# Designed miniproteins, single chains, continued (4): the designs that were tried, part 5

Each design is a single chain, and the fold is of that chain. pLDDT is the mean over its residues in the fold that is shown.

## One batch from the design tools (miniprotein)

Design m12151
Fold by ESMFold2-Fast:
Structure m12151 (fold): chain A 67 residues (1-67)
Amino acid sequence: MVEELKKELEREIERLARELGLPSLEEAKAWLSREMAAARARDPSLTASSLEELVAGLIAKVEEAAK
């Protein structure tokens, strides 16, 4: 169940990044990282190191899948 959510999110991330005009998966990873930082700046109660780790894992999987 959690793994299915991760795969769904990976698919959405890649699709959204390309729709936003990002030319590559590397750009998508950079964009996601910045988006997370911006979200934390807007909501300082977002202290989810676990969420950050989850996102990092998703990026790593997308990177391997794209290889």
Scores: mean pLDDT 57

Design m12152
Fold by ESMFold2-Fast:
Structure m12152 (fold): chain A 68 residues (1-68)
Amino acid sequence: SMKEEAIKKAKELAKKGEELYKQGKYEEAMELYVEAEKILKEAGIPESHPELIEISVNLLKAAVAKVF
């Protein structure tokens, strides 16, 4: 389904974001997490969905790491 494809694409972006986060590239990681959130929200995935929650948490982690 369209939602299943959106979840797959968001997971791929989140994985790339995690790789950038490990390299200290927090701004680039945040950009990928934002894109992943956008894809899920546009596909109608609710804020309560585990995938969207995980991406939101990772986005917050990258934002905090960037200021330190």
Scores: mean pLDDT 87

Design m12153
Fold by ESMFold2-Fast:
Structure m12153 (fold): chain A 60 residues (1-60)
Amino acid sequence: SEYEKEIEELKKAFEEEEKKIEEALNDPSNSDEKKKYYKELLELRKKQLEEYIEKLKKLE
């Protein structure tokens, strides 16, 4: 379906962003406060992606 391709593209984009955030979390130059922010950001972005994918699936 048309949405199937969009969902795959969204997942790939998220995987790239997740990897960058994980690299930031493992960076010793980043403060504990900044790492906490990235952990919260990752959880928020994951939830937003899951919600958006569910909305797209309901349109099929």
Scores: mean pLDDT 81

Design m12154
Fold by ESMFold2-Fast:
Structure m12154 (fold): chain A 66 residues (1-66)
Amino acid sequence: SKELLEKAERLLKLAREYQEKGRTEDSIILAQEAIRYAQEALKTGTAEQKKKAEELIKEAQKLIEE
């Protein structure tokens, strides 16, 4: 679960970088992948990890909506 959260966090950071560079389509794909890893972490995580996963999902969804 911690490894899944780390992957989700890295993907979300990369998605934000691509958004800032105007690479909107690539940013959305990376944000969607971040959501997938965070959702997987929700299934097997501790309470702290689940909270982190929900925060990552929320931030990635905001990025996609922009």
Scores: mean pLDDT 83

Design m12155
Fold by ESMFold2-Fast:
Structure m12155 (fold): chain A 74 residues (1-74)
Amino acid sequence: REEELRELVERAREAEENEDWETAEEVAERILELTRPLAEEAKAKVEALVGYTPDEEQAIELAAIAAGLRLERE
């Protein structure tokens, strides 16, 4: 899950560097699929901390950030 997300983010970055927008779109779509369950968890945690429910896009972004931080194992 976290390893898959990291790999997809790296692939998206490489595709963007190589101007391979077709691959970038495919990878972005897959990132959205994987982050959707994480987005629900992140959404619930953010709501508990700040008292408002972030929208779906914001929750997905937060989930991706949280996955990256967990890979660092601080």
Scores: mean pLDDT 60

Design m12156
Fold by ESMFold2-Fast:
Structure m12156 (fold): chain A 74 residues (1-74)
Amino acid sequence: MEEKKKEELEKLVTEMLKEQGASEEQIEEALKKLKELLEKYKIPYEVAVKALEAQRNFAAGIPFDTSELEELAK
């Protein structure tokens, strides 16, 4: 169920970023960048969900090209 795992990933990333005070636009950009990265490297959404669950603060460490997300990652 690729769609279900994709929704699970989006929910997890959104929750983690909202806890850090990210705006809806920053969350949308973060999700877009994450999806591009996963598709580029052919990483299953299920694997990404498990990795983020193990490291709940890791969303801030995901490399994004938005200045606000870079500040959150630091």
Scores: mean pLDDT 65

Design m12157
Fold by ESMFold2-Fast:
Structure m12157 (fold): chain A 57 residues (1-57)
Amino acid sequence: SMEDERVQSLKEKIAKLQKEITELEKRLAENPDDPEVQRRLRTLKAQLEYLKAELEK
């Protein structure tokens, strides 16, 4: 069904975002005051929360 396809697509996007967040968090651990990494993490975490909310629809 289209709903099953939507859920699968969202889960795949969430998995990719979680991987990117983990990689950036490792980078931030090396340079805690990196404003570019901090800014990107904030953006990706916001996108992750949005996609998680979409799964609850």
Scores: mean pLDDT 84

Design m12159
Fold by ESMFold2-Fast:
Structure m12159 (fold): chain A 75 residues (1-75)
Amino acid sequence: SMLQQLQQERDQLSDDGLDGARGTAQQALQAQQQDERLGQAWLRTLQSTTDGIQSTGSKDKADEAQKILQQVQQS
């Protein structure tokens, strides 16, 4: 059905989102060492990416994205 196909496509998009989240997290951590304002901008980008992954409905990937976000926020 169309709904099953859309669910599979969203699952695939969450894989790409996780790779993006990891890259954004590295940029946020590096930016925080140089400029707090720049670090906050990267954190906002990471939050947006994490929200996107959560919207796909993949629990494993959403959990991983949340752990990445939490680690950067606690740094």
Scores: mean pLDDT 73

Design m12160
Fold by ESMFold2-Fast:
Structure m12160 (fold): chain A 64 residues (1-64)
Amino acid sequence: SNLEKALEDLRRVMREAGVPEEEIEKKIKELEELGKEDPEKALKEALELEIELAVEILRRIVLG
């Protein structure tokens, strides 16, 4: 599903950002539970967090 792919992409970006594995799994679980009630909201939140973390990673690399 779109949500499953977004959560896997988010997991990868969180690891690259240096987020501890326990915090990654906690966040993914929270979004999976949200997805059972409101899959569109869960997908939106996962994508927004992925973009935010990707921008932060890029900022650290480019700006020092």
Scores: mean pLDDT 85

Design m12161
Fold by ESMFold2-Fast:
Structure m12161 (fold): chain A 86 residues (1-86)
Amino acid sequence: AEEYFLLGNAYFEQGKLEEAIEYYEKAIELNPDYAAAYYNLGEVYYKLGKLEKAIEAYKKAIELDPNYEEAKENLKKVEEELKKKE
């Protein structure tokens, strides 16, 4: 799980967003409780402009780790941004 998570991070840093998603999803398949993988998946979706998917991923990270302050902060930011598009 951690190896795929680190590969996802490497692709995300290179701007290879589709590959980053693929490897974060593989990390989650091996460890469904991987809060950090859901958080990073949210970051990738946000960068792609997929705000609803970003919100879903951040909510999952918070569900798995209720003390995940960065996920809570980014969830609020993305929800506010989505409301402005309405």
Scores: mean pLDDT 83

Design m12162
Fold by ESMFold2-Fast:
Structure m12162 (fold): chain A 80 residues (1-80)
Amino acid sequence: MKEAIEAETEIALVEMEVALARNAYRQGKITPEEYLAELDRAIERLREIKARSTDPEVQALIDRTIAWLEEEKARIEAEL
């Protein structure tokens, strides 16, 4: 399960980067536009990971994470 381990690690790193960006946004350290750019980068990275993965469980995890990020993006856009 070499590919699954790599994908799980990359997904965890993306989730951590999003959490840091979210905290920065909530603290007023970055703008809504900067936070949206971070969310877009996270979604692109997850799509890239999904394209390389053959594990259905990893693909399902990525799909759920992308859906959550798209909902978060829509929420922030509604605040603009």
Scores: mean pLDDT 82

Design m12163
Fold by ESMFold2-Fast:
Structure m12163 (fold): chain A 100 residues (1-100)
Amino acid sequence: AEKEEEEGKRYEAEGDLKKAAEKYEKAGELYLEEKKYEKAAESFEKAGELYEKLGDLGKAFEMYVKAAKLYEAAGKLDKAEEVFKKIDEIYDKLPESARK
């Protein structure tokens, strides 16, 4: 989990946003398996931000939904609300066919 997060930071610094997003997504999954809900949420939120910068709004939406649920599970309600706001903003930009 930490190794994938470190690799994500490195790819982001190099400007490889796609690989950075993939590494943060993997870090989130691994932290979730470890039941580190806050770290998992932070990793998925970062992956969502990177997918949003890439224009992959569908993946960004998926990552933010995962992050919000995990922040709720961690008791970080303020952070969950911030992520729900990002979800609403992305949802408004999705075509009707993607709102399933």
Scores: mean pLDDT 80

Design m12164
Fold by ESMFold2-Fast:
Structure m12164 (fold): chain A 91 residues (1-91)
Amino acid sequence: ILEEAIKIAREMVEKSEGTVRQAAEGVLGTLEKLKEAIENGDKKTAIKLSIQAQFLVTVLLVEADFSGDEEAVELARKLRKKINELGKEIE
């Protein structure tokens, strides 16, 4: 699930521009830090980063919707679903 979320976030960074790209970069960076926290066994940091990723992906979805790019909206919705599933697994 985490690897799938990172893949979608990277795809959004590659395909998007402007505020959507900036929001996608924020999500990607948070997910990469989350991966490191999980690998290091830092459960408290992993929980914090999971919550942060849930917030940031909601912002990304709003930016994608405002852009009018339906592909960006679909990718953001898919990414949000994966991030929410991750949050349940690590809490």
Scores: mean pLDDT 81

Design m12165
Fold by ESMFold2-Fast:
Structure m12165 (fold): chain A 67 residues (1-67)
Amino acid sequence: MSSDELWQYIADSLAAQLEAAGKTDEAARFRERIAELHQKVKAGDQAARDELHDLLRETGEEVARLQ
């Protein structure tokens, strides 16, 4: 996978786990934010890349706590 494909795969997996936990609104907002940040990363925004990584990490930790 390219980095973009990997981030999208991770994001989709995290969103699916939020939905499975009944957090449908959070999953929708997360998907929207990931798509926005991914667009900025593609445009060369370095700050958006760091924010995308932070969001994936934070959401992953949140999902792990939901069990």
Scores: mean pLDDT 80

Design m12166
Fold by ESMFold2-Fast:
Structure m12166 (fold): chain A 62 residues (1-62)
Amino acid sequence: EEATRMRLQAHYLSLANKYEELAKKLEDLAKQSTDPNLRKILEELAQKYRELAEKYRKLAES
């Protein structure tokens, strides 16, 4: 159904935006971190969330 498809697309877009915001926050924290190990973990998590945001944006376009 068109309504179901539109709701699913809106849901994926919302998730993409949320993961993008989380990635940005983690990147900011990584830049401020004085611990190299913590910085690396935060950078890896930020990259993971950016990948998730991209995947959900592609799903929203479908």
Scores: mean pLDDT 83

Design m12167
Fold by ESMFold2-Fast:
Structure m12167 (fold): chain A 69 residues (1-69)
Amino acid sequence: SMEVIERNIIRELQETFGMSEEEAREVIRLIKEGRIEEALEKLKRAAKRAGHSDEEAERFLRNMLKALE
């Protein structure tokens, strides 16, 4: 179900990139609205704070886009 997919994405964003639940939900909302560049910017900022690369953030975003289709 979409609810289960979204909960798993939120958990992974929290665990991997140190995002709050509110920040993770905002990224999902931006994706659903087609605001992909804004979602990527937020994800890259969180990834950098957590010691991850831009490439990892981009890969994660691609996986989210596929899961939320």
Scores: mean pLDDT 87

Design m12168
Fold by ESMFold2-Fast:
Structure m12168 (fold): chain A 63 residues (1-63)
Amino acid sequence: SAAEEEGLRLAELAEEAARAGDLEKAEEYLRQAERAFEPLGRRGVLLSTAAAIRVIGILLDNE
C-alpha cells in the first residue's frame, strides 16, 4: 500500500541519518514513519517498532 511504501521509505531515511550520526534527523524520520504507518493499524505499529529497533542498533554500534 502507499502508506506502507511511504513509511518504509521514511524508515530507510532514518537508518541513513543514524549511520551519519545525525540523531536528531534519525528521530525526526522515525516519527514521520510512525505517522505514515498509522493507516495500517496493528501492522503499522509492528513496522514502526521494527524500524525503531534498527535505528537504535545502528546508533549503539556507532558509539
Scores: mean pLDDT 88

Design m12169
Fold by ESMFold2-Fast:
Structure m12169 (fold): chain A 78 residues (1-78)
Amino acid sequence: MEAARRAREGAEEGGERGAAAGARLGGAAGAAAGAIEAIGGAVEAAIRAGGTEEAREAAGEAGREGAKRAIAAGLAAG
C-alpha cells in the first residue's frame, strides 16, 4: 500500500505539471507535450516507489488521468 500510494502521489504531481504545460502551450502540440510530461512523471514515480506491480498500477492509473487532463487542457487552450 505505501509504495502504491507514493507512486500515485508522484504520478498526480506529474499529471498536474503536464496539464499546466498543455494549457500554457495550447492546441494539439500543448496536449501532446502535456500528456508526455504526465506519463513521464508517472513512470518516474513508479520507479521511485520501488517499481513493484502495485506501484506501477497505481502510477499508471494516475498517469492516464493526468494525460487525459493535459490533453483536455491543451485542446481547450488551443
Scores: mean pLDDT 72

Design m12170
Fold by ESMFold2-Fast:
Structure m12170 (fold): chain A 58 residues (1-58)
Amino acid sequence: MEEAIEKLKEELKKRGYTDEQIEFAINAAKRLMEQGKSPEEALETALKIADDIEKIRK
């Protein structure tokens, strides 16, 4: 889990997201995992959220 979270942080930062946007996506992923979602499903959902933010920035 922690390694996947670190990779997600690095990927989002590489795409130019702010620290606040990264924190939001990570928090969403953690909450989903606590609700019984797999780490992979939670991270995929967080990436979709981050991608949606980038579409608004365009």
Scores: mean pLDDT 71

Design m12171
Fold by ESMFold2-Fast:
Structure m12171 (fold): chain A 68 residues (1-68)
Amino acid sequence: SAAEAARREELARGVDRAVEAARKGLENPELSEEAKKLIEQQLEELKAMPRTEVKERLKKRLEELLKE
């Protein structure tokens, strides 16, 4: 259905935004060395993973953030 297609597109955009944010974050001089290592590790994991698995991981993280 159109709603399912829209949700898949939203997840794909979320993945692309997360990867872009990680790349930009590495350029931030205020970031701690430990935080930079975590971002680099996550970026490498995202690059190595199939998009389907990456989407599921980001979905879980978003769901956890929405639960306060």
Scores: mean pLDDT 63

Design m12172
Fold by ESMFold2-Fast:
Structure m12172 (fold): chain A 58 residues (1-58)
Amino acid sequence: GAEAVERAVLTAINRHGADALSREELEAIAREAGRAAGLSPEQIDAVIARIRKMPRIE
């Protein structure tokens, strides 16, 4: 579900570093992961909104 997509995106941020990925790249990762997980566009948008609320993890 959405939590799995959020976790996948956060894992990518942690592996590559928050500064290595732009907000646009993070949103693109979330959209692709969401589609792969079978989430609706609305659920994907919710995950993106959550990522935007967690701006940087260093």
Scores: mean pLDDT 68

Design m12173
Fold by ESMFold2-Fast:
Formats: sequence, structure tokens, C-alpha cells
Structure m12173 (fold): chain A 92 residues (1-92)
Amino acid sequence: GGESAGIIIDTAREAEKLGAKVTISLEGDKVVLEVENATEETKKIIEDAAKKLESLGAKVTISEKGNTLILEVSGLSPTAMTGAVLAAIGDE
């Protein structure tokens, strides 16, 4: 269902509340969430989201480049992935 999309959107919103800058994009078969100005608290939120997404059958990779966290999510249906990106852009 839309649970994976909801987790991605909620994670982006929580990170932004902590002062991070979040960009969500679609890269082939992956949803990519880039979190700039990540703090230790933001990192915990991203790690918790990754665990939830994996529990739903998604494949998740987290990488770090300086103060930017990159969350890559795959294994979702194309419709769910597109829906997540569009909802994140349209609903703040």
C-alpha cells in the first residue's frame, strides 16, 4: 500500500523541522532522499525510517557525505515510488 510513501514523506518533514534541507528525487527504480545539514538527531530519524521501510520489504541504503545523509529506497512498486515523490513535492 501507501505505507512506504507515508514513511518517506513523514521522515522528510521531521528532518526539516530539525533544520535540515530535504530533497526527494526518483533515480531509476529508487527513491532518493537527500538530507542536508543533518544533525545526530536527524540521523536517528533517518535510521529509524530505514528500519521501518525494510520491515515493509523495501531495500534501503544509507550513505553519508559530510553533513548530508542520503537515503536510497528500492523494491517499491513504480506507482508507490512516483506517488511518494509527487506527494512530497505537492504537500510541502
Scores: mean pLDDT 74

Design m12174
Fold by ESMFold2-Fast:
Structure m12174 (fold): chain A 70 residues (1-70)
Amino acid sequence: SSAEEELKEAKERAVEAARRALEEAQKSGDTDLAEQARKLIEEAEKAETVEEAEEIANRSMDLGVRARTS
């Protein structure tokens, strides 16, 4: 697989994680967490490296957990 394919897959995972975090934040009614999740979606779409996309995915998963436990 090319490095470009790995980046595409990592970005797709990061966007999915950020969208799930947004959904959970909206369910919790926390507008601050929802705004943070929207910013993570934008960052994930603009990620230029696999490492950057993976960091965004991890931050998105953490935000999702925080939203669910609120």
Scores: mean pLDDT 86

Design m12175
Fold by ESMFold2-Fast:
Structure m12175 (fold): chain A 59 residues (1-59)
Amino acid sequence: KVEELKKEAEQALKAKDTKKAMELAQELVSLGDYKTAVEILKQAAALGSESAKFALNSL
């Protein structure tokens, strides 16, 4: 399940779909994979997602 979420997040980031990337990062946090979630949030923030920047500040 975690590997599938990582794959979907990579696809979302390639498509510059920051909303989808945020949803997948939140799911990873709920599963306890904080490290991967932070990586996804950083990439989404780099793409201009204000929600991702806010989430990173909350960690």
Scores: mean pLDDT 79

Design m12176
Fold by ESMFold2-Fast:
Structure m12176 (fold): chain A 53 residues (1-53)
Amino acid sequence: MSLEEAAEEAARARNAHPSPEVAALLDAAGATDDPEVRKALLEEAVAVARSRA
């Protein structure tokens, strides 16, 4: 998915299923200046949030 789509989906997943692991992945995504690494971290945050559903 696109970086924008990943960010929106990660934010929605965090709000629906808040967890320290998802928060840590989102913080790491915000700290990186590499768009590919940021996208991977956001996609991982979404996957982790969904696994907690």
Scores: mean pLDDT 73

Design m12177
Fold by ESMFold2-Fast:
Structure m12177 (fold): chain A 95 residues (1-95)
Amino acid sequence: ELREALANKDYEKAAEILEEELKKNPNDVEALIELGKTYMKLKDYEKAIEAYEKAAELGDKETKARAYYAIGEAYKKMGDLEKAEEYYKKAEELL
């Protein structure tokens, strides 16, 4: 299901599958990270940030750093360079 959607670059289907998985296990940090990555591919940067913020809340120090870096990338793609720098700095402070 999810692997087939990702292999076919069907990111809309991949997001649907991940959202259904998260309804069953809302604290699945790896599913939240994968959902964020999927929304980045869809260029839905706001939804990507929401998924990564939730992963950062629930995850360990390393996961939080990964999520903050990814949020910075999303802001950079949206042209918000000030917020991108803020989140990159937050990620670096955790590493």
Scores: mean pLDDT 86

Design m12178
Fold by ESMFold2-Fast:
Structure m12178 (fold): chain A 92 residues (1-92)
Amino acid sequence: SSQAVSILTQTIEQLRAQGKSVSVSLVGDKVVITVKGATEESIAILKQAAAQLQSLGLSASVEVKGDTATLTVGGLSVESMTGLVLSGIGLS
């Protein structure tokens, strides 16, 4: 679970380093990362993160709608979600 938080934090930092607008929200038991102005590189980063999270036994999917790419992550513990909120990542 701490590994999942690390992957998500690194993914957000990588996207921000590319100058992307990144928002993070909690929707029920899921963490949703939304990237506006997504490029093929942004989508590849999200897909790599999803694959890493899936290897940890989590549900992770990437959806692209127009210029917006979204990574949805499920199966995180309450402790992991709390960690994301405390790091300022879990707020939209």
Scores: mean pLDDT 78

Design m12180
Fold by ESMFold2-Fast:
Structure m12180 (fold): chain A 69 residues (1-69)
Amino acid sequence: SAEEVAELADKAGVALATGRRDLAREYIEKIKEHYPELAEKALEALERGDDETALEYLRKIAEKARSEI
């Protein structure tokens, strides 16, 4: 559900901000089932080590998901 995606995006952001990159990747992979394009951009940024851009895409995902609740 959109509510679950918003929660996953928040959890991924916290994981990334606290250096738990593997956990962040797991949450983003689950988001990919619902928002594949935005999730793929977040994963690409994460793999590049561009955590700032990854967090921006996670914020966009959370905003989009919350707008659908």
Scores: mean pLDDT 85

Design m12181
Fold by ESMFold2-Fast:
Structure m12181 (fold): chain A 70 residues (1-70)
Amino acid sequence: GLSEEEKKELLRLIGEILRLIGEIEDLRLEIERNKDNPELVKKLEEEIERLEKELKKLKEKMEEIEKKAK
């Protein structure tokens, strides 16, 4: 099973993942508010793509910890 330190790290990663999801959601709301501005929408979509790549890395780190429990 997971150690107490690995459980704490997992909770920390979950917190960071939730923060990042919230940031992506805020950017999606900005796209909806500015959908008549294609240049701005494109820049916001590129920022979301960068954040989604960061989110993927955090999820991969979480999966590595979970593999130790399996």
Scores: mean pLDDT 84

Design m12182
Fold by ESMFold2-Fast:
Structure m12182 (fold): chain A 68 residues (1-68)
Amino acid sequence: MKKLRSSKPPSLETLRLAAERALQEARRLGVEEAAKYAEKSLEHVDAGDKEAAIKYLSKAVATLEEFL
């Protein structure tokens, strides 16, 4: 995944909302791993690290989908 062509990287607010929703779903499904990823994504949003926030959010969503 080199030279990634992003149409528009999500804003910090968008990432926060997405991570919050992922955390809520992880709690409902009882998927601790997804909850941890969502929490880490929120920490990186707070630190202003968009790339790290996106990576952890992606992991949280992927984990939730695997446990469907």
Scores: mean pLDDT 76

Design m12183
Fold by ESMFold2-Fast:
Structure m12183 (fold): chain A 73 residues (1-73)
Amino acid sequence: SLTDKLIERIKKVEKEAENLSPEERRKLMVQATADALIEIGNEIDRVIKRLKEEGLPFSKENFDKALEEIEKE
């Protein structure tokens, strides 16, 4: 899920920031969260593009199916 990808990114940053000051850790976490949101947005864009290419309407069912197909690649 998109939430799982965000959580995985945050956990990785927490591990990398283990020896940093609280202020440096916060800045790193903010940047990593922003990067994760951009990646999530790019994945949503890929789903929308696939639906348009297949001529399918934007619906939850079509979105979920396209996302599953992308995740299997």
Scores: mean pLDDT 77

Design m12184
Fold by ESMFold2-Fast:
Structure m12184 (fold): chain A 83 residues (1-83)
Amino acid sequence: MDEIEKKLEEIEKLLEEAKRAIEQGDYEKARELLEEIRKKLRELKKMIDENKASPEQIMRYTQLQMELVGLETEVDLAEKKAA
Protein backbone atom coordinates (compact mmCIF):
# COMPACT_ATOMS: atom_id res chain seq x y z
CA MET A 1 0.00 0.00 0.00
CA ASP A 2 1.46 3.37 1.10
CA GLU A 3 4.79 1.74 2.01
CA ILE A 4 5.53 1.57 -1.73
CA GLU A 5 4.60 5.26 -2.12
CA LYS A 6 6.86 6.21 0.80
CA LYS A 7 9.75 4.25 -0.72
CA LEU A 8 9.20 5.98 -4.07
CA GLU A 9 9.37 9.37 -2.29
CA GLU A 10 12.60 8.40 -0.48
CA ILE A 11 14.25 7.38 -3.76
CA GLU A 12 13.05 10.57 -5.51
CA LYS A 13 14.62 12.65 -2.72
CA LEU A 14 17.93 10.78 -3.02
CA LEU A 15 17.92 11.31 -6.80
CA GLU A 16 17.48 15.06 -6.23
CA GLU A 17 20.40 15.04 -3.77
CA ALA A 18 22.53 13.12 -6.29
CA LYS A 19 21.69 15.69 -9.00
CA ARG A 20 22.77 18.53 -6.67
CA ALA A 21 26.03 16.73 -5.86
CA ILE A 22 26.75 16.32 -9.60
CA GLU A 23 25.93 20.01 -10.22
CA GLN A 24 28.37 21.00 -7.45
CA GLY A 25 31.12 18.71 -8.85
CA ASP A 26 30.98 16.41 -5.80
CA TYR A 27 31.20 13.17 -7.79
CA GLU A 28 32.30 11.11 -4.78
CA LYS A 29 29.12 12.03 -2.87
CA ALA A 30 27.02 11.54 -6.02
CA ARG A 31 28.47 8.03 -6.46
CA GLU A 32 27.62 7.10 -2.84
CA LEU A 33 24.06 8.42 -3.25
CA LEU A 34 23.60 6.50 -6.52
CA GLU A 35 24.73 3.26 -4.83
CA GLU A 36 22.17 3.85 -2.05
CA ILE A 37 19.46 4.53 -4.66
CA ARG A 38 20.31 1.26 -6.46
CA LYS A 39 19.92 -0.68 -3.20
CA LYS A 40 16.59 1.01 -2.42
CA LEU A 41 15.30 0.30 -5.94
CA ARG A 42 16.07 -3.41 -5.42
CA GLU A 43 14.09 -3.32 -2.15
CA LEU A 44 11.23 -1.51 -3.89
CA LYS A 45 11.14 -4.11 -6.69
CA LYS A 46 10.68 -6.87 -4.09
CA MET A 47 7.86 -4.89 -2.45
CA ILE A 48 6.14 -4.41 -5.81
CA ASP A 49 6.46 -8.13 -6.61
CA GLU A 50 5.19 -9.26 -3.18
CA ASN A 51 2.35 -6.71 -2.96
CA LYS A 52 -0.26 -5.78 -5.56
CA ALA A 53 1.27 -2.51 -6.73
CA SER A 54 -0.77 -0.13 -8.88
CA PRO A 55 0.21 0.36 -12.55
CA GLU A 56 1.13 3.96 -11.63
CA GLN A 57 3.55 2.76 -8.95
CA ILE A 58 5.15 0.27 -11.38
CA MET A 59 5.53 3.07 -13.94
CA ARG A 60 7.18 5.35 -11.35
CA TYR A 61 9.55 2.53 -10.38
CA THR A 62 10.57 2.09 -14.03
CA GLN A 63 11.06 5.87 -14.41
CA LEU A 64 13.31 5.96 -11.32
CA GLN A 65 15.41 3.06 -12.67
CA MET A 66 15.93 4.96 -15.95
CA GLU A 67 16.85 8.14 -14.04
CA LEU A 68 19.43 6.21 -11.96
CA VAL A 69 21.07 4.78 -15.11
CA GLY A 70 21.18 8.27 -16.65
CA LEU A 71 22.83 9.81 -13.58
CA GLU A 72 25.33 6.93 -13.26
CA THR A 73 26.32 7.53 -16.89
CA GLU A 74 26.59 11.29 -16.30
CA VAL A 75 28.92 10.79 -13.29
CA ASP A 76 31.06 8.28 -15.22
CA LEU A 77 31.42 10.70 -18.15
CA ALA A 78 32.15 13.67 -15.86
CA GLU A 79 34.92 11.72 -14.06
CA LYS A 80 36.46 10.75 -17.42
CA LYS A 81 36.41 14.39 -18.56
CA ALA A 82 38.18 15.46 -15.35
CA ALA A 83 40.94 12.89 -15.92
Scores: mean pLDDT 82

Design m12185
Fold by ESMFold2-Fast:
Structure m12185 (fold): chain A 58 residues (1-58)
Amino acid sequence: SSLAERAQALDSRADLLEMEGELKATSKDPENQAEAKVLFERSEELRKQAKELAEKWK
């Protein structure tokens, strides 16, 4: 369904943000570490939205 496709797209975007966050978190640069935290928070929010879409319409 289109809703399942949207949920999967949100999860895919969350995966990309999480991967970028993990790369930045391995940096010794405090700015990159701060950006990693923001990326992880955004990833978590997208996963929450994906879960809500998947659960609401199943």
Scores: mean pLDDT 82

Design m12186
Fold by ESMFold2-Fast:
Structure m12186 (fold): chain A 87 residues (1-87)
Amino acid sequence: MKLVVEITGKLSEEAVRKFAELIGKLEIENNVEISIRAPELSERNKAILERYGIEVTDEEPDLTIEASEIEKDPQLAVDKIKEFLGL
């Protein structure tokens, strides 16, 4: 199963790293593929996602999450993705 998640807004490097780690764990534990669309993310932060094995894409998003939600609680943002997937 492949899901495209769009992130709107800017993320700190710390928030991107925490989010990427949680997404990578979700992919491994549930055998799902998650790609991130993040047009406002810096090239440095996109490179962090790619270093964690997460595809950065311009494909049409299935789900949109505000960067502010990830900054506040990256685990809750990942839990929204899990709920959307029916996990």
Scores: mean pLDDT 85

Design m12187
Fold by ESMFold2-Fast:
Structure m12187 (fold): chain A 97 residues (1-97)
Amino acid sequence: VKEELEKLTEEYIEDIRKLKEELEKEIKEKVETEGLSEEEIEKLRKEAERKIISTAVGYALDVIGVAEDYLLEGKMTPEEAGELSNELSKKILEEAE
């Protein structure tokens, strides 16, 4: 079950990377098509950053929840669940930076 949790984490990291690329593309397109001011561009970048962080927090919490479910099912020890939850949630949150 460790491999399943690691795979889920990698899928979430890939989704965060795709979200970053999509939001960067949307901002670039709006800047080029709408002639936005520097203040408007900064606002869009801050909104994109918040969306990325919020998504990463949600994914990190989901990974922790899945590890807790594996612990409850007797598929992981408390030590394994704690260590993996900490390691994998941190990895997801670091991708949001």
Scores: mean pLDDT 84

Design m12188
Fold by ESMFold2-Fast:
Structure m12188 (fold): chain A 55 residues (1-55)
Amino acid sequence: GSAEEQALRKQILDLEVEIGMLHIQLAVGLISEEEFRARVAPLEAQLAALRAQLA
């Protein structure tokens, strides 16, 4: 277990939390579907890239 792996897992968790918060904000009507898509797309791309590094 390297410090780099721990940092990577933390970044993945932080992104998952942010994505989850955006889903909640969309569900309760605090943001529009367009705003949700614009904000979630780069986070999902980062999450996929980090997960690929961990695999």
Scores: mean pLDDT 86

